# Designed miniproteins, single chains, continued (5): the designs that were tried, part 72

Each design is a single chain, and the fold is of that chain. pLDDT is the mean over its residues in the fold that is shown.

## One batch from the design tools (miniprotein)

Design m18651
Fold by ESMFold2-Fast:
Structure m18651 (fold): chain A 58 residues (1-58)
Amino acid sequence: GVLDEISRLIGEILRLIGEKLDLELEIKKYGVTEEMRRELERIDREIARLMEQLRNVP
């Protein structure tokens, strides 16, 4: 149902936020690379997509 879909989307968003925070901590320890920047962009894109899906749930 709709609530199950919302819960799944929220879970995926929170997982991606955790991955982003872990990557940002790695950047603080070792410095930023182009690969890390591209990975952050991919994570941000997926978060934006999932948030759009969440916003459009009836």
Scores: mean pLDDT 86

Design m18652
Fold by ESMFold2-Fast:
Structure m18652 (fold): chain A 59 residues (1-59)
Amino acid sequence: GAADAAAGAAGGRAAARAAGLDEPTVQKISEGSGRIGEGLGAAAGAALGRAQADHLAKE
């Protein structure tokens, strides 16, 4: 939903950086195409979120 999209975009941004996406790439996308940057961030956020959930499940 909208809440998931907003949380995904915010978390995706931080997750993208943490996941190892180059800062220049993230910045370039943000400046040129915020929509594309949001999409990439959301995808990266979803992947990292799953990894975090897996770690929590193991604990």
Scores: mean pLDDT 57

Design m18653
Fold by ESMFold2-Fast:
Structure m18653 (fold): chain A 110 residues (1-110)
Amino acid sequence: SKLDELVEKGKEKRAEIEAKLSPEEQRFLDAVATLLAFQAYSKNLSDEEILELLEKVAKELGLTEDQMAYLAYRFKEHLERLKKASPSEIMADVLDAIGVLLEEELRRRR
């Protein structure tokens, strides 16, 4: 699928993309990926719905094609972890991701 192609591109270019991102940008994208994975998992979204969601979020955040591929790769890793995680682990990961996004939003307003 087109989603699988984006995930594979992000996986192959992971080290190159991470080298171009600040630690704060990496944490931000990982937090976004975590929340998108939880959304997909909780609503049992199809590959087509997931792709549309990723493309919409990438556009709203002004992500490059490489950053969108990285987001898709991190999303896939988080989605696979959610399938094996306990409810308490899921809650902790979601709350941490929300915290990261709120800290970034507050930083941008300073």
Scores: mean pLDDT 85

Design m18655
Fold by ESMFold2-Fast:
Formats: sequence, C-alpha cells, structure tokens
Structure m18655 (fold): chain A 80 residues (1-80)
Amino acid sequence: KIEELEEKLKKAKDPEEKARIYEELGEIYFKQGDLNKAIYYYEQARRLYTELGDKENAEKALQKEIEAGVEELAKAVAAV
C-alpha cells in the first residue's frame, strides 16, 4: 500500500532498498493512472540504480519512465 511504502522509504537507509521502493511506488501509481507520480518515482529509482552502478535496473526504470511519460502525454492531450 502507498502509505506503507512511503513510510518504509523514509526509514530506509540502504540506497538499493530505496530504489526498489521507488520502483514499486512508480508501478502502483502507473496502474492507478497517476502518471505524473509514476514518472517521478521511476526517475528516483533510475537515479539511485545509476548511482549504485546497477545499469540493468537503471535501464529498466528508464524504460518504465518513458512508457509512463508517453501515456501521460496521451492522456493529457485527451483530457484537454
């Protein structure tokens, strides 16, 4: 649940754990259609994976960030 993940994020000191929580938050918001928050959390996960030298997970997070951004743009255009 979002609130539980946000609390875990505040308490987590391990950057790898923080990156995983950010990615999970991004996925939850993406599925709920809150694409702006999904993009934000995927971006945070990507930054942390990059800092950790985890290129594979950083690239996966970037791909999800792009997908969320494309869908956000499509929904924003449709909503206007």
Scores: mean pLDDT 81

Design m18656
Fold by ESMFold2-Fast:
Formats: sequence, C-alpha cells, structure tokens
Structure m18656 (fold): chain A 61 residues (1-61)
Amino acid sequence: MSKEEKLREKILEAIEYLKQGQVDKAEEILEEAKKELGLSDDEVYDMYAKVLKELIKKSVS
C-alpha cells in the first residue's frame, strides 16, 4: 500500500473509534500512523479533513 492509502485506512479506523466515544484510542491510531509513515501533523490533518468531507457528503445525500 502507498503511504496515502495506508494513512486513509488508519484515519477511517480512528473515525470508527470516535463514533464509539473512544477518543484516546482514535488519537493512538493517528499517532502510530504518523510514526510508522514518517508524516507531519499537517499531512495527517489534511487527509483527515478530506476523509471527513467525503463522510459529510454521504450524510447529506
């Protein structure tokens, strides 16, 4: 998997934990993805914003 594809997968996993109220677990997943992929906070949050936009579009349809 590409770094972008793997980051997207981890963000979707983190969002699923957020839906369950497991904020600490969601943060852990994102922090692990940053360390594993060698990404900056800005890169992680950029992908997170893109994923959230897609989920919002599905919710409004």
Scores: mean pLDDT 78

Design m18657
Fold by ESMFold2-Fast:
Structure m18657 (fold): chain A 62 residues (1-62)
Amino acid sequence: GPAAERAVQLAKERLEALAKKILEEDPSAEVKIEQVDEFTFRLTVTVNGETKVFTLDARLLL
């Protein structure tokens, strides 16, 4: 429904803003945002060969 669609859009916007902030602090970082299911997003950050993965559930933004 419309609330779920807004939550997904907000999740995308927040992850894009976070990715931009990470790249501003470390321009050598590799940042990838993936939608793994309807409400679940994965943010992958690689710095100096070390990879960290964060998961966001868009429903938490409802």
Scores: mean pLDDT 82

Design m18658
Fold by ESMFold2-Fast:
Order: sequence, then structure tokens, then C-alpha cells
Structure m18658 (fold): chain A 87 residues (1-87)
Amino acid sequence: TEEAKKLVEKAKETAKKELEELDEYLETTELSEEEKKALEYVKKAAEAFLAGDYEKAIAYAKKAGEAAGTDLVYQLIKAIAELDKKA
């Protein structure tokens, strides 16, 4: 639908901005090894999502959730990928 397409486009714009902020945060902030791994997987998930590789984006989001002990990023990426399929 047109609404799903607009949501995916907005999500991609948000992901691009958040990815830039995440890159700066990873470079400037002292993080634990587990935190760094989780955020690196979030970065890879966002990069795959922006490239249109939703299978890879979902896989990396799942790995980020496993490293962080939370499924929030995984659930969000999965929902956005399903919206794009319907657009």
C-alpha cells in the first residue's frame, strides 16, 4: 500500500541518520565488548536494511538482540521488512 511505502521510506531516512550517530558513538564511547558487539550488529542490520537486504538485516538484528539480551531491534527490523513486502 501507499501508506506502507511511506512508512518504509521514513524508516530508511531514520535508519540512515541513526547509523551516522551510531558510527560516531562507537568511535568515541568506551563500551564493553558485549555492548560493542551488540551495537556493531545493529549497525550491520541498518546497513543491510538500507541496501534492501531484509534477510541479512533481520539476521543481524537477531544477533544484536542475542548480544544485548533484548529482541527490540530484531522485532522492529522484522516489522519494517514485512511492511516493505506489502508496499
Scores: mean pLDDT 70

Design m18659
Fold by ESMFold2-Fast:
Structure m18659 (fold): chain A 56 residues (1-56)
Amino acid sequence: DKLKEGEKEMARAYLDAAEGRLSAEEAIARIKEAGKRYGIPEESVQRAIAGVRAAA
């Protein structure tokens, strides 16, 4: 399921940002790319981005 794979990619970027392995900007860029690549709804992508910003 492409959508579930994209959600895993976004979750991984979120976790890497939360653990300080990625900057918020790098994690946001990865989330945007995964959203486009796996066809994730824009609202879900924006929610993930907001989560990264809140964790930073």
Scores: mean pLDDT 79

Design m18661
Fold by ESMFold2-Fast:
Structure m18661 (fold): chain A 68 residues (1-68)
Amino acid sequence: SELIEAAENGLKAVTDEKSRKLLEELLEAIKKGDYEKALELAKQLQTSPDPVARAAAHELLELIEKKL
């Protein structure tokens, strides 16, 4: 799944614990098919001070919106 790969790549790239926790919750939401929850988590990730986390959030938002 492109969504799962994007979330896993984000997890490998981020070093900020808050961003990591959001990505772990996002990945769980995706695996459960809860795309509305995944969208909320991706929006929270966009507020990260880490530019890597914000870039991952942008990609994830586009992919999640295609599932809604």
Scores: mean pLDDT 84

Design m18662
Fold by ESMFold2-Fast:
Structure m18662 (fold): chain A 85 residues (1-85)
Amino acid sequence: MSREELEREVKIAMVRMYAGLAKLFVSKGKVDEAAEAVEKGIELAKEAGEEAVEAVREAAEVVAEKDKEKGEELLKKAEEAEKEI
């Protein structure tokens, strides 16, 4: 595995971590913290590729179940990130 491949894998893992944290925060009623975790994941996902964008999109959908306005804004940001890949 090259350094570039390893760096990409690390970024994918970090995005998945943020997506998982967002889902955990939603389960605890911490929607604001969940939204922040998704935003951090989206920022990294632009550098990590499509697989990472899928993970943050799923997390944004979970946020939308608790707060539709915040979730829709995050889904829009994830869609914009996908277009930059």
Scores: mean pLDDT 82

Design m18663
Fold by ESMFold2-Fast:
Structure m18663 (fold): chain A 94 residues (1-94)
Amino acid sequence: AASTQEAEAELEIGGKKLRVRITLTVSDGQVTVRVEVFDENGEKLAEDTATADASDPEAVGQALYDAVRNALLKAAEKLGIDPEEALKSVPRAA
């Protein structure tokens, strides 16, 4: 059976309010991480997707980190924001 979980977070990057939606789908022993970034008007700026083995929590965490990082970098490019400022908003993968 497939299982889906969603979470949303609000970020401010370069004075712009962004919303990040993270969707985790577990199916056939694989976790698919989908990250979508929206502007203050609710328009999608960027998306990234990564997949990892559901039995490996470290691989799942890495996939989540990579998808968030890549989606934020794509959003920053569309908004003309410095990529280094975008990356400061990504939580440290401990």
Scores: mean pLDDT 78

Design m18664
Fold by ESMFold2-Fast:
Structure m18664 (fold): chain A 77 residues (1-77)
Amino acid sequence: SIEEEIEKLEKKIEEIKKEIEELEKELERLREQLRKATDKEEILKLIGEILRILGDILELKKELKKLEKKLEELKKK
């Protein structure tokens, strides 16, 4: 059923959106810590964590776009 496929896609889209929101909140927290950091080792560690989270967000946003496009195509039927 198209309705069942739509429901499954909508649930997966919502899950990915929640993951992105959580990662964006963590990213903001790390950026705040970086702004206050004065130790070189701490700064480098925070930059590494920020870059990792940015990579994760980019991958999730790519997946989200693919799923949203598929959902649009299914809703037209």
Scores: mean pLDDT 87

Design m18665
Fold by ESMFold2-Fast:
Structure m18665 (fold): chain A 66 residues (1-66)
Amino acid sequence: SDAEAARRQAQIGAAVATLKARAADPSLTVREVAYAVGFPSLATFNREFRAAMGVSPSAYLAALRA
């Protein structure tokens, strides 16, 4: 469980870094970020990102673009 938690935290950290780096690209999708950082589905990514960050990936990306 600790190894799974550490892996999940690293994947979310990579997703946050990717969203920040690519926020200016209007073609960037949450789905491509999810798969790029190793999530098996968009649904799993949305759930885990919200659990870690307190907001959905779409809301986080929208805030970066504001």
Scores: mean pLDDT 85

Design m18666
Fold by ESMFold2-Fast:
Structure m18666 (fold): chain A 56 residues (1-56)
Amino acid sequence: GERDEGLRLIGEVLRLMGEVLDLERQLATDPSLQPQLDKARKELEEAIERLRKFNE
């Protein structure tokens, strides 16, 4: 249902936020992770935008 889809999108945003935070922490010791962090940030931005549009 629509409610279940909204919860899925929220869960996706929270999961991607955690991934970004983990990568930012790791970047302090491994600068080669910068492209992976950039990708994760873009995926998070897209997930937030999907959630925003779903709530329209």
Scores: mean pLDDT 83

Design m18667
Fold by ESMFold2-Fast:
Structure m18667 (fold): chain A 96 residues (1-96)
Amino acid sequence: GEVEELLKKLEELYKKGLELVKEALKLIDEGKLEEAKELLEEAEKIIEELEKILKELKELYKEGKLSREQLLEAEIKLGILRLQLGVAKVVLKKKE
């Protein structure tokens, strides 16, 4: 159904975003700052897509089609990715 497809897409984007941040941090450690910056910019685009999915999930929650636990898990995942991206950006700036 629509809920299951959105939650699956959210999980796939969340995992991709985490991997991009992880790879960017490795590139920063290797002194490959330009390549790291490109991966962090890709992770920012993933956050924008996750924000759109979260808006759709909030509407489905209002319609009684999504549990509170499913919505909270989605919000927590977005929060974790935002925090990790923010940390990676600070680390990158210190190396430039």
Scores: mean pLDDT 90

Design m18668
Fold by ESMFold2-Fast:
Structure m18668 (fold): chain A 87 residues (1-87)
Amino acid sequence: IEKGNEYHDKGVELAKQGKLEEAVKYYEEAIKEYEKALEEDPNNLIAKYNLAGAYGNLGKVLKEMGKDEEAEKAYEKAKKILDEIDS
């Protein structure tokens, strides 16, 4: 999780700087790390919330880049994860 958080924080920083392609890369790395945490512990709520957050932020950056369809898919993944928590 800590490594995923580091990647996510870097993605947020890059997005604020307008470095959208680099932000995407770091959000994708954060997603991979959170997915690994969930493979170890499928009930890790912190990893689930962080994964949903990373997908949400990925969607925002993709939309800003004009990649509306890719952004929509990222948002749907975030929503699905949050729905699994609420179930």
Scores: mean pLDDT 81

Design m18669
Fold by ESMFold2-Fast:
Formats: C-alpha cells, structure tokens, sequence
Structure m18669 (fold): chain A 58 residues (1-58)
C-alpha cells in the first residue's frame, strides 16, 4: 500500500541518519508491521487511527 511504502521510505531515511519522533498510521493492518519495524529501529511513537485500531481488534 502507499502508506507501507511511505513507512519503508521513512525507515530508510532513519537508517541514513534521519530522525523520526512520532508516526500516526491509519491505512490498514498491513502497515502495522512496517510501523512496528520503524518504531523498533528509530524509537518513534506509533499511534493508530480509530479505524485501524478497530481492524486490529477484529
């Protein structure tokens, strides 16, 4: 998805010395893995939209 691709681009930026403090995701459960990976590598806070949170809880 476009959101997953954007998360992968942010992760690549962070690996090259960029900084990411906070990330909000609301596309789909599929982007959760990419967001979790980004948070693990950068320490950024991840917040899920109510719509995505409902999908994860289903």
Amino acid sequence: SPAAAALDALLERARQGGRIEELTVGDSPEVKAAADRLAEETGARVTYSPELQAALDA
Scores: mean pLDDT 64

Design m18670
Fold by ESMFold2-Fast:
Structure m18670 (fold): chain A 70 residues (1-70)
Amino acid sequence: SSTLQLLQQARDLAQRGDVDGLRQVADQAEQQGHTVASDAARGAAMLVEQGRSDEAVRAIDGATDYVLSS
């Protein structure tokens, strides 16, 4: 799904500490109506900005699990 692909991109960006990339994914997801992916990527960007990249990855993994169980 497009949501799952966006979450996979967000996870890679969070692991790299790429705040700008995460914001771009969040904006793209929002434009396409993928609320779960946009919220996850935006939250991850904030966590990465705070030096909390491991927590950002875990948050994205939680969103991915939610999408896969829905």
Scores: mean pLDDT 89

Design m18671
Fold by ESMFold2-Fast:
Structure m18671 (fold): chain A 52 residues (1-52)
Amino acid sequence: EDELIEQAKAELEKRGVTDYTDEDLRKAVEILKKLNVPLTPQLVVDVALSLI
């Protein structure tokens, strides 16, 4: 849970992305859980980026 968010933040930092909030990442995790897909930092980042 919190580890996944921290790993997603590290992934965003590697991509040079700063235009996001912690809430966007948490919403991305909730969406992925509802879709029953693997919870990976990369998928959390991809979904969060679609929300901004």
Scores: mean pLDDT 77

Design m18672
Fold by ESMFold2-Fast:
Structure m18672 (fold): chain A 65 residues (1-65)
Amino acid sequence: GVEEAIKVLEEIKKRYPELEKEINEAIELLKKGKLEEAADVLLDIRMRYPELEEELEKIADYIES
């Protein structure tokens, strides 16, 4: 669920501190139930950091569960 998605995002933030602002925005959107807006932020991250594709896909799976 959303809690598992947030946990993965927190781990990405530790490894990519330059993404702190965008990750914090996605976390707040997820906490507010704004799933489409959160998905847009995550898509932007995925396009800029293709190495995070698998982890961001897991986040999407957690949100959709």
Scores: mean pLDDT 84

Design m18673
Fold by ESMFold2-Fast:
Structure m18673 (fold): chain A 82 residues (1-82)
Amino acid sequence: MSKATQLLIEGARALAAGDYEKAVKLFEEAIKIDPNNAGAYVLLGEAYRKLGDVEKAKEYFQKALEIDPNNVRAKQLLAELE
């Protein structure tokens, strides 16, 4: 398993456990390793939404769509914030 994938899994677990700040840190580390992973930006946006930072959540969902314009999850999550 790649280090980026491992960080995404650990971040998703932190997100599920309610440790949103830890999730953000883990997803940011994953993005540093693989900046073209649209899914990582979606997860980072979800973590910021859970922290109440709607503006950052929107920015990261938009970045996911810049990388993968057909990312259905990013489109749905962004639409829910508009």
Scores: mean pLDDT 86

Design m18674
Fold by ESMFold2-Fast:
Structure m18674 (fold): chain A 89 residues (1-89)
Amino acid sequence: MKAEIEKLVKEAERLVREALRLAMEALRKAETLEKILRAIALALRAIGLLFDIELLKRKGSMTLEKARKLLEEARRLLEEARRLLREVE
């Protein structure tokens, strides 16, 4: 159980780096503000969920199921952010 949670936390770290990359990319594109702002909001929300995983781990209140749900939601938000940024390319 704990080893599996550590693996999910490692994956969360990777997703935080990806979310920051997408947010920075969105900020560099000034042509369609609505899509850019939405992509930024989605990336920031994903970062929040990924930090929730780290916070719950440190508090010892993390469960494997809860970690997976947060990780899947973060992935969904990042995929939507990528889609929006692709549209403004």
Scores: mean pLDDT 81

Design m18675
Fold by ESMFold2-Fast:
Structure m18675 (fold): chain A 95 residues (1-95)
Amino acid sequence: AAEAAELLRRAAELLRRAAESEDPLEAEILAAVAELAIAVERVAAEKEGDEETARLLRETLDRVSALIDAGDYEGAAEVAEEAAEKLEERAEEEE
C-alpha cells in the first residue's frame, strides 16, 4: 500500500507537470508515463493478491485515462492524489 501510494504521488506530479507544459508533445509524454506507472502498480497489486489495492488502482487508471483524453491533466492529477491519500490511510491502519 505505501509503495503504491508513493507511485501515485509521483504520477500526480507528472500529470501536474503536463498541465503546466507549454509543449503539447511533452504534456502527452508525461501523461503517458503517469498512466503506465499506475498500470504497472495495478499489475503488481494483483500479483501480490491485494485485491482492494488492485481494484482502487484499476478505477483510478480508468478515471485518469478519461481525464487525459479530455485534456484535463489537472483533474487527472487530483484523482491520482486522492487515490494516493486513500492508500496512505490504509497503510497507516496496517502498521
Scores: mean pLDDT 82

Design m18676
Fold by ESMFold2-Fast:
Structure m18676 (fold): chain A 80 residues (1-80)
Amino acid sequence: GLARLQAAAAEAAERLRAAGVEVVGVAAFYDKESGLFYGGIAVRAADGRIIYAVAPAQRTVEEAIREIERAADEALAAAA
C-alpha cells in the first residue's frame, strides 16, 4: 500500500542525492476522498531554483511508483 510508495519515493530521493542532486523534499500520500495516490520530488538546480517534478495522481500503488520513478528521472535531467 502507501508504505511501498513512500519507500519508492525515499529510494528515488537517495538515488538523486547519490548523483549529486540536492533534494529539497519528497511527497507520497493517499487521498482517501478521491481514492488516488500522489507523488512528487522537489530538487534544487545548480542556479538555485527549485524544480518540482510532480507525478500524476494514480489509482494504484504500482502505477504511482512508476510515476515517482519517472519524476525522479525528470528531476535528475532538469537539475543537471
Scores: mean pLDDT 80

Design m18677
Fold by ESMFold2-Fast:
Structure m18677 (fold): chain A 97 residues (1-97)
Amino acid sequence: MTREEVFREAEAVLHYLGGKAALGDGDYERAIEHFERAIELAPDSPLTPEAYLLLGEAYYKLGDVEKAIEYFQKAIDLGSGEVRERAEKALEEAKKK
């Protein structure tokens, strides 16, 4: 791993954590910005499937159900174990209203 790659991964983790904090505060627009930046910086990160799940949750809270479904599907496609199970449940809930 290059020093540049390590720096991008560290910045991605900080944005992931910032997005989770923003979700907890109900600041869904800020959460979206943080998760989008985390995914951009480290698309192949182990955190990326959960970042897609939480990005979908933020869009769902803002009423953008179509984008929420898209991001939940990405979380399912890329994720495994608990993240995939959480994303599948969120997708079913979003579709069934």
Scores: mean pLDDT 85

Design m18678
Fold by ESMFold2-Fast:
Structure m18678 (fold): chain A 103 residues (1-103)
Amino acid sequence: MTLRITLTDGTVLELEVTPETKWSEVLARIEEATGIPSSLIPVDPSATVVETLLSGKDKLGRSYATVTVDEEKKQITLTFDVPSGGITEIVLTLDDDEEIVIP
């Protein structure tokens, strides 16, 4: 899987992830690459990226992003109405052999 993160300045980061990849790993890589503190991004660091992207909700169950699923492109897109921690969009692209179960 490829995780594509778009920042407010138009910078794009691409990260390789698995269904078991925790947000704590992704947040650490974003902070290393951009200097954006992980505390500014409203995700549960103990949750998996896949689980969180499907919910579009923060740790308190509040909607922080619009979630769009494109099954033909095998993409899940999170669009932030108000940029959180300098992030405007997150796109997860699945490999042909990968499936995501929507709860």
Scores: mean pLDDT 67

Design m18679
Fold by ESMFold2-Fast:
Structure m18679 (fold): chain A 63 residues (1-63)
Amino acid sequence: DLVERAARAVALHLKDQGKTEITESEARRIAEAIAQGLGADPETVYEALKRALEEAGIKIVPD
């Protein structure tokens, strides 16, 4: 799944930068950017990104 691979790549990049948490707004902005690049549904990308961030040990927090 191209969406899951893109989401995982972004999550690993954030982990490599030392991120341990990001805001909901930041996560949604990232998902929107991925969706635009892939021609995918933003909500589907956001769900994939949430899973990838959890796997990478990055917590999504309220703004």
Scores: mean pLDDT 83

Design m18681
Fold by ESMFold2-Fast:
Structure m18681 (fold): chain A 65 residues (1-65)
Amino acid sequence: SVPKVDYNLVAKLRDYIETLPKGTFIDPGELAKLFGVSRSTVNRQLRALEIMGIIERVPGGYQKK
């Protein structure tokens, strides 16, 4: 069974990332644990934020621009 995703948690995850200080390392696994969501949910949001130019890809994860 796949757990139901809370849309409010997805929105809060994006908002949290956008408020992080410039240069903050972003670990997808740490965010998944912090917000109690799946790694796939976190990865989807991180990919969208990367495309938008808010974060950049680095070895092991992402970094806030």
Scores: mean pLDDT 77

Design m18682
Fold by ESMFold2-Fast:
Order: C-alpha cells, then structure tokens, then sequence
Structure m18682 (fold): chain A 116 residues (1-116)
C-alpha cells in the first residue's frame, strides 16, 4: 500500500515540475512548449489522478479520492480533484463490490465520466 502512495507522491512532484515539461508533449493535441501554461495545470492533475487512480483503485477504488487529495498542490489539486471526483464516482460501485475485484475499474470508470 505504501509503495502505491509513493507513486502518487511522485505524480504530484512531476505535476509541478516535470509535468510542465511533459504537458507540452502529453497535451497530445499538438500543444507547443510555449502553450504549456494551461496544459501544465491540466496534465498535473490528470497525471496525478491517473497514476493514483490506477494504483489506488486496485485497493478498492475509494483510495483514488484520497490519492488525489494527497497530490493537493493548488494547481494539481484542482485537476487532480476533478479526476479524484470522477474516480470516486466509480469507487462507490467498487466499495459495494470490493471483494469482486472491480477496484481497478472504479478509477477508469470515474475518468470516463469526467471526460464525457
């Protein structure tokens, strides 16, 4: 479990520094390096929520929301909280079926709701 939290921590740090670099590329919409300002904030939260959701969701999905809060950098927290909220929507289902092993699906389902 702690190893999973380390992934979320790294995502938070990467969101602040390296996600700014990666956001220029990870924007995946032809985002140029000079346009990284908006893409930086979006990629910061998305990277943190994605990494934390995937890992934390395996633990029951509910942890995805907590991982997003742990990333709680003001810029990353806004985008990560959106990802966490979307993941938390799936976590409700995952909690009810914790033993069914749908924990991973909780994070992914939540992300889909946000994207729509």
Amino acid sequence: ARRMAEGARRAGEAAGTEAGRAAGEAGARGAEAGTAEGAEAAAEGAAAAGAAGGTAAAAGGAAAGHAAEAAGTEEAAEAAAEGGRAAAAGATTAEDAAAAGVAGAGGAAGARLRAR
Scores: mean pLDDT 40

Design m18683
Fold by ESMFold2-Fast:
Structure m18683 (fold): chain A 79 residues (1-79)
Amino acid sequence: MREELVREAAERALALAEKFAPVAEEVVAKLAALTPASEAEARALALLAEAVRAAAAGDLERARRLAEEAARVAVEAYA
């Protein structure tokens, strides 16, 4: 079931990255301003910020890979 959770989380992360692509710099700045609760959360937020930037650049393959990595880090932290 872990792979299913990672896929669901990755789909949500990619959808968020695509939704916020038009305002990517604002979203990236806000994510950078957050105080992470853990090292895993810090890594997941950094990967999500990179996914948003990749989506804004039109690199959807890179955005998908980064969203999947962010989802994996988040799921592993709370599994």
Scores: mean pLDDT 77

Design m18684
Fold by ESMFold2-Fast:
Structure m18684 (fold): chain A 77 residues (1-77)
Amino acid sequence: ARATGERGAEEVIAAAREALAAGAISAEQAEALIADARELPAEAERLARERGEEAARAVVEEATRRALASLEAAIAA
């Protein structure tokens, strides 16, 4: 679960930096998104303790997917 959260964080951080470089989001928005993404490993561990590894992985993957889709939409606009 933690590894899934770490991968998700890396993907979202990279996408947020790309969106910032493209002028699609502000530096303040990028900082907030990066801060939220950095919490994904801890969130994944918490979810794994509460609901098990499979459920934690599914939740983190969905959260990552939504964040990435939102950032891609911002760049495309």
Scores: mean pLDDT 82

Design m18685
Fold by ESMFold2-Fast:
Structure m18685 (fold): chain A 85 residues (1-85)
Amino acid sequence: MTKTVTISADELAKYVEENKIDFHKTPIGEILKDYLIDKLNLPENLEILEIVDSKGNKIDKSWTGEQLLEKYGPPESFTVTYSIP
């Protein structure tokens, strides 16, 4: 089943701070996957299919937060499309 959710940058930043995640060195797809598992009680085998920032830029899930910020600057939100097998 495929679903889409929007996560605000503020919500993600709070999650990153509370869980002591190194945003700059961690792939964005891993951070978003962990957020979805923890906050929505989703299974660990969920797959992120697409990430789009608030400006409409498609984000590669393998990019670190540092690489994301270098390419497009800080987003206001992420729209994440994911599948549950």
Scores: mean pLDDT 86

Design m18686
Fold by ESMFold2-Fast:
Structure m18686 (fold): chain A 62 residues (1-62)
Amino acid sequence: GELKELAIKEGEEEEAAELADISFQDALEAGADEREVLERILENAKEAGREGIAKAAEKLLK
């Protein structure tokens, strides 16, 4: 989805971007709030040093 595409555009490794996108989609399918999931992804990406995923999550939170 968009998270994967944006993360790759920001320089993230394709596999890492895909795993983040899968986790995001799984959470949404489970009924989680999109904004809350994106905020968690952003926090986790910053802690892991995954700058591309972090930037993608920030863009989707706008």
Scores: mean pLDDT 84

